# Designed miniproteins, single chains, continued (3): the designs that were tried, part 87

Each design is a single chain, and the fold is of that chain. pLDDT is the mean over its residues in the fold that is shown.

## One batch from the design tools (miniprotein)

Design m10997
Fold by ESMFold2-Fast:
Structure m10997 (fold): chain A 80 residues (1-80)
Amino acid sequence: LSEEALEALRIAEEVAVRALTLDLPTADEIVQRVQEAVRAAKAGDYRSAAEHLREAAELSPDPELRERLLEAAKVMEKLA
């Protein structure tokens, strides 16, 4: 993975951990989407990684967490 992709995935994983820590009702689903994004990116499928990160953002009721996931998705889109 590129340095940019690794950093974007790190941010997405931090958001997933934060969602669990805050006990958000959608935390498990956010974690699942972030894990799917990580798997897709490792396979070189940056388009699918971006899609999974956007899905995680839509599940995020917190605007700050949503914004961070959308920025990570934009990085993946640029690499596709």
Scores: mean pLDDT 86

Design m10998
Fold by ESMFold2-Fast:
Structure m10998 (fold): chain A 93 residues (1-93)
Amino acid sequence: KKLTAEQARFAREKYEEIEKLLKAKTDEKSAKELTKLFAEALSAIMKGDEKKAEEYFKKFVEALKKDKSLSEEQKKELIEKAEEALEELKELL
């Protein structure tokens, strides 16, 4: 299963962007958990498993909504950025 360098780079850049935002805005444990869920969704898209990608993204959204450190505006921004990243990655595949 060989990804193009462009696809791999795009996924990495989006992962790092979301990780950086989460680390800046919530606690280390929550940031790690949320980043892991997002990484699983990205991985599922890259494998062509849209159902698993939707399941992990749903878990990401649910975990994010339960986070007490993030404002409602920050949660909305993170959801929108994560959704856009998954859709853009899907178009590159």
Scores: mean pLDDT 80

Design m10999
Fold by ESMFold2-Fast:
Structure m10999 (fold): chain A 88 residues (1-88)
Amino acid sequence: MVYDAISKGEIKGKILQDSIDGKSFSEESILEFTDEINILKEGEEISFFESPFSSEPELKELGEKGADLRDVLIERAMKVLEEAVLAV
């Protein structure tokens, strides 16, 4: 699960290493992460609602209404990546 990778520091670790190497946060890293989110949404929607993202009232409400969460998931994932970069 994509969130598990963030929680385990796998994605954060890669961003941290890029920062240490003098690399800025990259669009390629965002695209890789959003691709994973899109795959997760298509295959494992229920697993996503069990994630910490599903504890956000807005996301839970949208999911209950049957809205397409893809853009919201991508936006949230990008914010998590930004937070990981700031933690460096």
Scores: mean pLDDT 48

Design m11000
Fold by ESMFold2-Fast:
Structure m11000 (fold): chain A 90 residues (1-90)
Amino acid sequence: GDKATQEALMAEIEATMELIKYSVLKLIGASDEEIKKQLETAISKLEEAIEKLRRAIKESKSPKNKALAEQSLRSAEEMKEQLEKELAEL
């Protein structure tokens, strides 16, 4: 339903905010420890968003909302894979 879609969107916003913090820490030359911790936090929030997107796809009665959630899920899974690869190189 719409609530599950709203919860998924909120989780995506939270994950995006943590990713912005990660980017800022890299830009200002923060310690490798701080950068790694923030990346781990961003990945964790992205994983929460992925779970909520899967729920939104399952529970949504709106074909439009379901299609949008499926597109967001694909993008989030691709982003998580790239971030996990970056974390492994730290």
Scores: mean pLDDT 87

Design m11001
Fold by ESMFold2-Fast:
Structure m11001 (fold): chain A 69 residues (1-69)
Amino acid sequence: SMEEQQRLEATARAFLELAEATTPDRMRQEADYSAASDKKNAQMIREAAEAALRAHRERLEEEARRAAA
């Protein structure tokens, strides 16, 4: 449903924000907690967390490269 799509989008945004504020291990723990509370969307929740961690890592690597130049 549209409500489920909006909820998953909000979850993805929340993980992107959380990646700026916490460690990868802590964020994976939060993803597991969220997945346990929403078993229907557990896979999507975990995938969103891993995507957010990847995006944050890539951004930091790019910023470090620019700072070194």
Scores: mean pLDDT 79

Design m11002
Fold by ESMFold2-Fast:
Structure m11002 (fold): chain A 87 residues (1-87)
Amino acid sequence: MYKLTIEAVMTPENAKALEEAIKKAAEEAGAEVEIEQQPLGDLVKLTAVLTFPDLEALEKFARSEAAKKALELMDKAKEASAATEEL
């Protein structure tokens, strides 16, 4: 299985849109998802952990329009990072 960790610092409006995009992409790929948002002044820090059962699920996520939307939102974040780990 694979774990994808996403961290981003962004406006509350963009964080909500990112959460919705990540949840949709994860659901379409059959991945488990946990998302938390922490207030950081006028911004929020979003942390998402996605667990993929296999490589096919990870590839399906990467090819989705929802994942593309998530990447576009991360590009607009003050800070954003993503890391993939094989479990």
Scores: mean pLDDT 86

Design m11003
Fold by ESMFold2-Fast:
Parts: structure tokens; C-alpha cells; sequence
Structure m11003 (fold): chain A 65 residues (1-65)
């Protein structure tokens, strides 16, 4: 199904975005120390919440189609 393939693509794109933020946080922690790490952790937490929501919605769609 085209809808299933599109849902899988969106999950993969969300995963890649979240992974990129983790890599960014490692750079910020190295450059800005503890303060940079705390801000990075906050951003990663928000991004993980969005990632989990996207995955949950798209997996539900895949199961319905």
C-alpha cells in the first residue's frame, strides 16, 4: 500500500532527525560544557516526545491499512 510506504518513510525521516539532534548535542556538550549539555538534553527530550508521537501515529496507520 502507498499509505504504508509513506508512513514507513515518515518514521525513518523522524528517526534521522532525532539522531541528528543527538549528534548535535554531543558537539554542544564538547564546546559549551555543562550548560551546553543541559540545553541539549532539554531539546533532545522535546524531540524524543515528538518522535515517539510520530512513530505511534504512523504504526497505528500501518496496522489499519
Amino acid sequence: SKLVEEAKKEIKEAEEYYKGLIEWSEIVAKEDGKIGQEEADKRIEAAKKKYDEIVAKKKALIEEV
Scores: mean pLDDT 77

Design m11004
Fold by ESMFold2-Fast:
Structure m11004 (fold): chain A 106 residues (1-106)
Amino acid sequence: MSVRELLREALNRRTSDLEERKRLLEAMLLMVESIVNNKPVPIPPHITREEVEEAQTMLNEMLYEYILERSNGKPVSKEEFLELAMEFYKELLESLRELLEEIDSL
């Protein structure tokens, strides 16, 4: 499964509301940018604590599925985990930007 497919499935399990989807995607984008750039990013006032917690849960769920698929369910080393996690976050960053642009065009 692609990162884009994992993201769509995670969203579909949580909400069909376009505005809620947009806020969850924005929360995830901020978190992923923070991880990829190794810098803390302040949470904008329009994003609630609950939305941040949901986005974090989605990230953990998708990362787990991503690693399981790449490892064929086998244990991975800490170094391999960190490498796969960074690959995941970089792919997710691009997918998040694309989906947000698609929503803004609707």
Scores: mean pLDDT 80

Design m11005
Fold by ESMFold2-Fast:
Structure m11005 (fold): chain A 73 residues (1-73)
Amino acid sequence: MINKRIAEILKKKGYDISEIEKIEDVYRTGRDPVNGAEYRVPVGLIKATNIAMKYPEITPEEIGLAVREALAA
């Protein structure tokens, strides 16, 4: 769902983000090697930012702001 929210935010700014909309929110699970705590990282989020870098009209900073907005909701 996070990648879809990012795509919605960027669409409001006038960008064609069809590639980002295709990315599923996949979570990577793991354990901290020091304290053993389990964590989940949204792999799809990282993938969305990488794909957005292919669009010359969208800066990494704009993607970062959209990510922050999507996560705050």
Scores: mean pLDDT 59

Design m11006
Fold by ESMFold2-Fast:
Structure m11006 (fold): chain A 77 residues (1-77)
Amino acid sequence: MSPEEILKAIADRKPMKLKDGRLVSAVEAFDLLIEDMKANVAKGNTETVTLTSFEEPTTFTFDELIEAIRKLAESDA
């Protein structure tokens, strides 16, 4: 799953599936995304982020995440 797909699903208020098969609300998915980001930073990893909470764990760079956020913001304008 791409960072753009995750962010768009959250923006669209769609439920997200976790790696254990649970469905969570968009708000809960956003909280899990933020916690995964904080965990990566706390481990000293400032170049890449690995999201392990979702059904399809993904690894991408902070630059890719920032670019996905920017594209989503531009799409709403």
Scores: mean pLDDT 69

Design m11007
Fold by ESMFold2-Fast:
Order: sequence, then C-alpha cells, then structure tokens
Structure m11007 (fold): chain A 79 residues (1-79)
Amino acid sequence: MEEEKRRKELEEELRELERKRIALEIAEKLFRIGLELDLELGLISEEEAEERLREFEEEVKEELEEIERREKELKEKLE
C-alpha cells in the first residue's frame, strides 16, 4: 500500500535528520575542544578563536534551523 510506503519514507527521513543533528552536536564539541587546544598552544589568538567559533556557530545554527523546519514538515505529514 502507498500509505505504508509514505510512512516508511517519512520515518527514514526523520531518522536521517536525527543523525544529522547528533553529528552537528558532536562536531560543535570537537570544534570547541580544537579551538581551546590551539589557543593554549599559542597557535591562534583569542580574537581569532572567537571569530572562528562565531562563524562555526552561525553555520550550525542555520543547519539546525533547516533540520527543525524539515522535522516539523515531516511530523505534520505523519498521521
């Protein structure tokens, strides 16, 4: 039946979005740790570290907003 196929496809897409969200959380934690290490080793300045973190946070925020938008759409289609 087409209904079962649609539900399975929507559920699969939701799981993919969940994995993407988790991957972004892990990436953010690793990025922060990397910046702290680089700062401690004197490889970058505090100002440079703040700038890189801001850029990364903006990218993550945009991706999370897109994930949230898509999740809402999928949840509305799931009965």
Scores: mean pLDDT 81

Design m11008
Fold by ESMFold2-Fast:
Structure m11008 (fold): chain A 60 residues (1-60)
Amino acid sequence: SNGDAAAQLIAKHGGASLEAARKAVAARPSTAEEVGELTGLSGKIAEGALALMRAFGVAA
């Protein structure tokens, strides 16, 4: 699924655990701060993860 593909890329590229990335995708976050809280990623990396999720249609 698009969600699984996004979660795998966030885990591989961003350094989050796959389980944390999957939980973030399921939550459909709207802010980088929410992504950071769900994944443990910070600042620019959380912003990049949110942009990736939006590109895959799995974020607000």
Scores: mean pLDDT 82

Design m11009
Fold by ESMFold2-Fast:
Structure m11009 (fold): chain A 55 residues (1-55)
Amino acid sequence: SLEEQIEKYKKKMNEGIDYVAEQLKKQGFPEEEIEKVRDYLNEDLDKEIAKMRES
């Protein structure tokens, strides 16, 4: 149950990260900068998931 909830949350958050990356690309941000934003958001997501598993 918890792992199923985490996977659903992870999928939704990944869709949000992809959306942010596409918006930045459309605004002309360099790919290197977009990659840094993706890395930051994924690192934050991993920390949130770890906290969910600790509960």
Scores: mean pLDDT 84

Design m11010
Fold by ESMFold2-Fast:
Structure m11010 (fold): chain A 79 residues (1-79)
Amino acid sequence: SLKEEIKKSAIEGAKKFYEAIKNNSTEDVVFDLKGSDKLPKEERIKLRKKLAEVIYDGIKNNYSFEELEKKIEEVIDSI
């Protein structure tokens, strides 16, 4: 489904970004949400903002990736 495509892409991107930040890497991680282009523009913008907030909040509060993954899934399932 479209949600599963977006979810997989978001989790993969978040994992790479999470690992880069935790390792103090200067590597630019491109966060590409495959399938999100099929969403209405307003929903796509909201989704990207919510995911960015969840990821940064998780890193700031030292979440495990497992906790972060769960929160990402909850955001996408709310679409």
Scores: mean pLDDT 75

Design m11011
Fold by ESMFold2-Fast:
Structure m11011 (fold): chain A 87 residues (1-87)
Amino acid sequence: MEDKAKEALEDISKQLDRMGKKELSKAIRKIAKEDASKPIQDIMDKIREAIKKLEPSASQGEIETLLTYFARQLGLSEAQIKELLNS
């Protein structure tokens, strides 16, 4: 489980770097190194905080799009993604 979360976070980091979101990419890579063994909810909470801190001009819709992408890469079900977005 930890290895899959770490690999998914590393892939997300590479994608963000290609999109020019270098600071967000670094933050996700740090989560992959330090937090990949934590519960998925804690990982998602750290991702949400990183997006808010590093993308402060992002609209709610942009934040939800990024969170949905990360949640799918981390293997969350459609039901878990909906629960995450409704909080």
Scores: mean pLDDT 77

Design m11012
Fold by ESMFold2-Fast:
Structure m11012 (fold): chain A 75 residues (1-75)
Amino acid sequence: DKEKREVAIIKAANMLVGEWDEAQREKELAKLEATHGKETADLAKKLVNEGLASPEKEKEVIREAVEITERRRAE
């Protein structure tokens, strides 16, 4: 689902930009699983881990989140 993917990207970007510690990320991912399901939470976790491992991937996730947010404002 496009909506679930977009939510995962936005949440992952927020965790990366905010430099959230592991405990904060765990709590947010648990909330995301409860509200949007396990697949969305798993995708967000994957994107955060990729961003933490690579500055290039971090920038990619943040860029996608900005594009999604800007598009939603135009709707």
Scores: mean pLDDT 81

Design m11013
Fold by ESMFold2-Fast:
Structure m11013 (fold): chain A 90 residues (1-90)
Amino acid sequence: SVAEAQQLYQQAQQLSQSSNPSDQAQAALLAGRAAVLFAKAGDREGAEKAYKLGVESGKKGLQSSDLKVVQRAIAGILSAIGGAFEAGIK
């Protein structure tokens, strides 16, 4: 739902303010999920914003030396890209 996507996006924005790669990876995962949900709801603008946040936060998460944090960042980036494709943003 759009409401669920908005909640996930807001949580991702909050985490994206952290300098911690673990928080950035979590932000990427939440933003990626929001992008998919916005796309499924037909909200292209929401999907684009969530996609951009997911990729940006994911890049910061990839700087972690913790493989689990890196895996979370990758999952977030892939979800964000999936949401962008579903929304037709590419």
Scores: mean pLDDT 88

Design m11014
Fold by ESMFold2-Fast:
Structure m11014 (fold): chain A 79 residues (1-79)
Amino acid sequence: SEAARKAGRAAVEGNADEARKYAQELTGDPELGEKAGSAAYAAVRAGGTPEQAKTLSRYMGGDKSAEAARAIAEAARAL
């Protein structure tokens, strides 16, 4: 999706605030988006995989937004 692509690009560029903003747009929920965006940002900046972003999102906020974090990290890898 466009929101996942924008969040992934922000993560690659090192912009955590924009990654969270676009993750909130992707999830339609500020709380879920913040967790997903933060997890995806951390995983992308560490050179991690989309599955690691999903796992980190679960660790930070349970199962909420784990799928969104994976989608953002997948979009980042496609850039």
Scores: mean pLDDT 82

Design m11015
Fold by ESMFold2-Fast:
Structure m11015 (fold): chain A 99 residues (1-99)
Amino acid sequence: AVSLIQSIIKTVRDFIAKYRSKLSDSTIARLQSKIAQLESLIPKVEKMPFNKDLVLYLIGQQLRIIGAIIDGELTGDYNAAAEEIIKTLEDLIKTIESL
């Protein structure tokens, strides 16, 4: 599960780096804030026993983020893509915090 969370964080960081000039400063700050919150939860996940449902959920959230990035690339609306990524990260943070 930890490697999937790290993969999600990397995907979002790569999105910020690639499209930095297309994103507002406030949107970048919000994305970075959600990344920091998610990183703070890694020690909690490391201490958990193996959870297949969490693994499948994390795969689903990674696909949701990738889908948002593709939609942003197709439409040119990178801020809309970022809003969907932020929402996905918020859902993910809430889910892990509830475990």
Scores: mean pLDDT 86

Design m11016
Fold by ESMFold2-Fast:
Structure m11016 (fold): chain A 90 residues (1-90)
Amino acid sequence: MISKQQRMLIESIVSSMRSSLAAASTQGLDALRAKFDEVLDGMRFMSQYMSPEEVEYLKELMISSVETVATTYNIPEDVKQEMLEGIREV
């Protein structure tokens, strides 16, 4: 069971990451890919200190965030699928 405090923290982190991806999306696909690599490194680092339930919640929120960014900025389907796979491998 994820505590309310941990849930709020994860949601705050995801919101920050989503905003960074959205900003990078306005600069082109190379910028988006570079920012996404930074986001994945951050997720991998954080996952070392999180419970399995917290990691799954982080992944679920990040998958939803990537889908939202991809829809909003018309990101190509192949790039979206690469990003979703990267999140699942964390």
Scores: mean pLDDT 87

Design m11017
Fold by ESMFold2-Fast:
Structure m11017 (fold): chain A 76 residues (1-76)
Amino acid sequence: SFSAAEWAEFEAFVRSMDASEAEKAALLARLRTFPLPYATLLAFLRREMNSSARSLADFSEEERRRAWAFLQSFLG
């Protein structure tokens, strides 16, 4: 489960994406059912992108696009 602050971070990330509201809602719903902690999911994203970012807010525009694509594939 995610804390309120961690959930707000994911919601802000998803809102920043150039995607349909249906796609955004679907991803957020999948994230709500994700069985691992936020830190574990963030570690997967950092590894996939070879990033040293400590939070989603620290991701560049290119890293956000790659993270979005990864999450759609990984959760979908």
Scores: mean pLDDT 78

Design m11018
Fold by ESMFold2-Fast:
Structure m11018 (fold): chain A 115 residues (1-115)
Amino acid sequence: MKHLEEAKEALERGDFETAREHARKALEEAKRSKNPTLEDAQLAVEVARLARERGDGETALLGAEIALVVAEKDPSFAPLALEAAMYALEASETREQILRAIGLALRAIGLEIDA
């Protein structure tokens, strides 16, 4: 997924505005995709992890939301969505971000139980 790769490159440069823009585009692409891949799920987790390491809570949350959208279409990816949500929780800077991350984690757990 090109926009996830561009978000990762922006995070590596410390360009959080560009990372967030590409992550938002990747999220819209993930919502429209009918056949998400394991590579898409893994890259979303990698973006969430790297955003946590860089201190970008918003990009970490976007990565976690992308992983969840992918897992909602293929529940075999639910463990990856949970991992991304945990990275987003660790990266959260505000109460609103913490609540969003918890919501994503609970939704991922629901997919694992139903799978």
Scores: mean pLDDT 87

Design m11019
Fold by ESMFold2-Fast:
Structure m11019 (fold): chain A 94 residues (1-94)
Amino acid sequence: GAIDDKVYISIIDKDYIPDVEHAIEIVKKELETAAKQGKEKVVIILANYSEEDAEKIEKAARETAKELGLELEVIRAESLEEAFKKAKELEKKY
């Protein structure tokens, strides 16, 4: 069955948010917003981040999602264009 009304998708791009600590704060805010909207799952797509930076963002996101009772999926993309393609494919699953 469709779960589109229960899923929140967010794209975080290094070209717009190059600072890792700032990206972590934005991801936490996105997770809090999803929880307030009654979402059950959040998908975070990280575009253009290094493996080290992506791991730091993912760790903070997973800790925050656990505290909020949200299911979390973190996807890494090599470009913003790839991130948009991944987001569209996720929407097609609903």
Scores: mean pLDDT 84

Design m11020
Fold by ESMFold2-Fast:
Structure m11020 (fold): chain A 101 residues (1-101)
Amino acid sequence: MRAAALALAALAAALGALALALARAALDLAGGNKRAINLAIAAALAGIGAILLAAQAIAGALGDPRVTPEQALELAAEALREAVDALALAVAALAIALAYG
């Protein structure tokens, strides 16, 4: 269970970081397009949220007594969900920025 939580949390952190990088690229390419900017900001906020949840899941997986193995797995799953949502928003923002910038 802890190993699965650690693996899922690491994946969530990586995807959240990728979403942040793509959101930054979308902002740089947006050219004042409000839809691209708004989606990029939403992606950045979701990506940060995913990284924070992943960090808490990693702490729990590594034996933080305040976090049970079950809680660590739930946090890792939530972090992965947030990271996937952040990535989808970042890709949408970048696509709009590229189409209209």
Scores: mean pLDDT 83

Design m11021
Fold by ESMFold2-Fast:
Structure m11021 (fold): chain A 100 residues (1-100)
Amino acid sequence: SFLDKLIAVEESLIALLDEALASTDLQELRLKAGLVAHELGIIIEEMKKKNAPEEIIELAERGYELAREAYHSTDLAEAKRLLAELREVHLELRRKLLEE
């Protein structure tokens, strides 16, 4: 189902963020943030087409902006702060998806 697909994607993105946060390489963090932004962009469009709940779409859009900001960061500490906030957004998204 689409819900099962969304849950699987969220679990994959959380794992990717865990790897990024363990890194000390700014370029690796930025590349992983870019991958998260790319995947979120695709999923947001699918959610809109399927009329997903507005609160789910808003959380995904917040995640997209955080991932995009981290991708453009030139400071390791700032990139990690943004990715940690992004991870919390994805945990909340997964929690809401699992409640349905």
Scores: mean pLDDT 87

Design m11022
Fold by ESMFold2-Fast:
Structure m11022 (fold): chain A 107 residues (1-107)
Amino acid sequence: SSEEELEKRVIAKVDANLAELEPIDRTLARLVRQLETGEITPEQFVEGLKRELGMSDEQAAQVAAMLAAGESPVFVGTVAFLLIMQERGVLSQEEVEEMIAILRKRF
């Protein structure tokens, strides 16, 4: 299916960029855990994405809106990872938007 083809393409792009993406994934996983445990607030989580992962104000505002809407920390963390990959040129805007739509159906 077109969804399976997109997922395979995204996985291949992640695999091709593992050296860059592994530290990002570890930092993001820590921030998600701290948010889930209440060690940090949603506002501190968004600040951490900007400070530690270089997320733009525009993308950080999207993440903040999702948290305010009551989306789960794990879902929001996954979307943040996709958005960071977009900013770093690993994924296109279209690939990220399509992946978020697929993930939203599963959450």
Scores: mean pLDDT 87

Design m11023
Fold by ESMFold2-Fast:
Structure m11023 (fold): chain A 65 residues (1-65)
Amino acid sequence: MPSLVELLEARLSTLSPEQRRQDLQTGLRAFRDLVEDPTASPEMKELARDLARALQRLLEELDKE
């Protein structure tokens, strides 16, 4: 099964640069919100932190384009 990062990268590759940026920003916001969500499992919060970091790096690369 592909990781969440691999799934997101695959989906983003089919989108325009503008849509990719919006999706990355939306995902980053959602994962940051998940980290702050008291009802989320500890495992999901850890994954959300890692994914938020990965999405930030992807946004930085996109901004350099």
Scores: mean pLDDT 74

Design m11024
Fold by ESMFold2-Fast:
Structure m11024 (fold): chain A 87 residues (1-87)
Amino acid sequence: DEAVARARALLEETAERLEELSKSPLPRTAEEARRALKEVREALKALPAALASLPAEERAAAVDALRRTLEAVLRHIERLREEELAE
């Protein structure tokens, strides 16, 4: 399933970036990245099966919503990183 494969790839790519951020010397950035990483890893376990249970016509919209959510999470942590660097 293209939608399931795309969702898995988005979650895996986001998890890799969050793992990098979780090793940051900036304590607030690292803590937020670790929390987000935990949530993304749990989603990676559950979400592909949940997407596969949706009607095919709804899967593309669900993947787009996931992409927007993951982009927002990364933007939030990157903004936090910039703010923490300015302290």
Scores: mean pLDDT 85

Design m11025
Fold by ESMFold2-Fast:
Structure m11025 (fold): chain A 90 residues (1-90)
Amino acid sequence: SPEERFAELRERVKKEAEQILKNVESMKKYFPKELVKSAADTALDVIEARVRRELAADPSFTPEQREELLAFVEKIREETKKKVDEILDS
């Protein structure tokens, strides 16, 4: 159902953001802080671009569901960026 697919997309975005944080923890040992932050920002931009393409390709989502999912992705991006800064400042 569209509701199940919506929940699956949200869960996938969360897991991808968690993987970025794990990668940042690993990368901070070997790379300059600015490079690690740039890599994380790029990975988050790729996630958003993929979600936008998937929403554009699937006419079964309502305008409200599209707006809600894009707002959710933006929230996850901002929360992940803050956590990246916290990891790199520690």
Scores: mean pLDDT 86

Design m11026
Fold by ESMFold2-Fast:
Structure m11026 (fold): chain A 93 residues (1-93)
Amino acid sequence: LVDETEALLQQAIELLKDNPEAQAAAQAALDHFQKAVEALRQGDIETAMRHAQLAGQHLAKALELSKNPEARRLLEEALRTAAEALKELYEAA
């Protein structure tokens, strides 16, 4: 799920190259998602929750700014896989 989420976000970032604001928001979502995953692996639940919240906020912004249906579909799928990945890591921690 972590690798799937990262791949979906990277694909969305590529599709958003002609929309710099949406691309920047998607990139920020990926960065915060990766930091949330790392924090969960370290057992730092508070840091993970903060980065998960920021990832969600940036992902929502990318969705709002994007007019590309394929990019929106990838971003919506990334939101679902990110939530599941973070839940799985929390249960394993």
Scores: mean pLDDT 84

Design m11027
Fold by ESMFold2-Fast:
Structure m11027 (fold): chain A 88 residues (1-88)
Amino acid sequence: SALSEEERLIRKIAEFILAFKEVYPDADVDKLIEQAATLFNLDKSRITREVNRLKKRPELYIGTAEVLKTLNVPPKQFLAYLKRLLES
């Protein structure tokens, strides 16, 4: 089925969270989920569910991780990159 815009946003958030964890192994996934939920006014459980689904399919976020690694995106830029998901 086609995803709603909100479901697409949740998927992109989960993808970025896992991509950041791949690049920065010390990143706390639960904290990133909480920050994203607050920033986008989304239910934390919905983001957590998508993150858990996406963990089973690394091919869906490894490309984003390679981009983040190449651009040297620091962990402090996590929220800035999430904001760009709404602007794009």
Scores: mean pLDDT 78

Design m11028
Fold by ESMFold2-Fast:
Structure m11028 (fold): chain A 73 residues (1-73)
Amino acid sequence: LEEELQERGRKLGEEAYRKAQADIDTRVAAAPPELREQALADSIAEWGHRARQGTPAEREGYSRAAQDAADRL
């Protein structure tokens, strides 16, 4: 019972992280080279905002994705 709840929370956090990471990567790749830094910065701001809302697992995933993206700047 406790293992099932922990596993579900972990999966939700991983899904949130991968969703945010994929969105950031897609937006940066779709941007012209001159706007890639701006696209990255805008994506970080958006997922950082989303990290203040939603479930605890979603917040964790979105926060990590935004932080990893910030390290690319």
Scores: mean pLDDT 78

Design m11029
Fold by ESMFold2-Fast:
Structure m11029 (fold): chain A 112 residues (1-112)
Amino acid sequence: MEREEALRALRQYLEDELNFKVEEKVLGPGKKERILTKEVDGHRLTVRFIEENGKITLEFVDPELREVVREAVRAGAGTPEQLRDKLIELGVPEELADAVATLFERLQALGE
């Protein structure tokens, strides 16, 4: 329950506050997919949410951004704030770094 609510809140934050482009697809009765994409000066962030009978599943962030996140973590970024700051140092735009740090924080809070 708390996990589904946290993922729903993250999805709404990306849609409403960060103005991601939203694409919705009905996969079957009680199952829908939302693909949230934002282009930020040379970077693309794509997050996929699957909602099935009230359960929400988050698929991993875009592969290109994944590599930059791995580099930031390897450089010692162990908190959402450190991750954000390191991503900015590595050339990720602040808004995109904020979105990734928020996702990281929410996933850590969910015990994933």
Scores: mean pLDDT 70

Design m11030
Fold by ESMFold2-Fast:
Structure m11030 (fold): chain A 56 residues (1-56)
Amino acid sequence: SMIVELTRISLELLRKRGRLDEKAIANLRSTVEGLTKYLGDEEGGKEAMKLLDEAG
């Protein structure tokens, strides 16, 4: 899933730069919700949200 891959890359980049905080995760959640709607990838959206839950 493209949503899952983009979420992983975003989390890795934020972690590497020391910017992985609750606000960054909340912003990624909003992005994932939007992308899930636009792409119709509900399964990928759910997996991406799980990755964000595990990071926070």
Scores: mean pLDDT 86

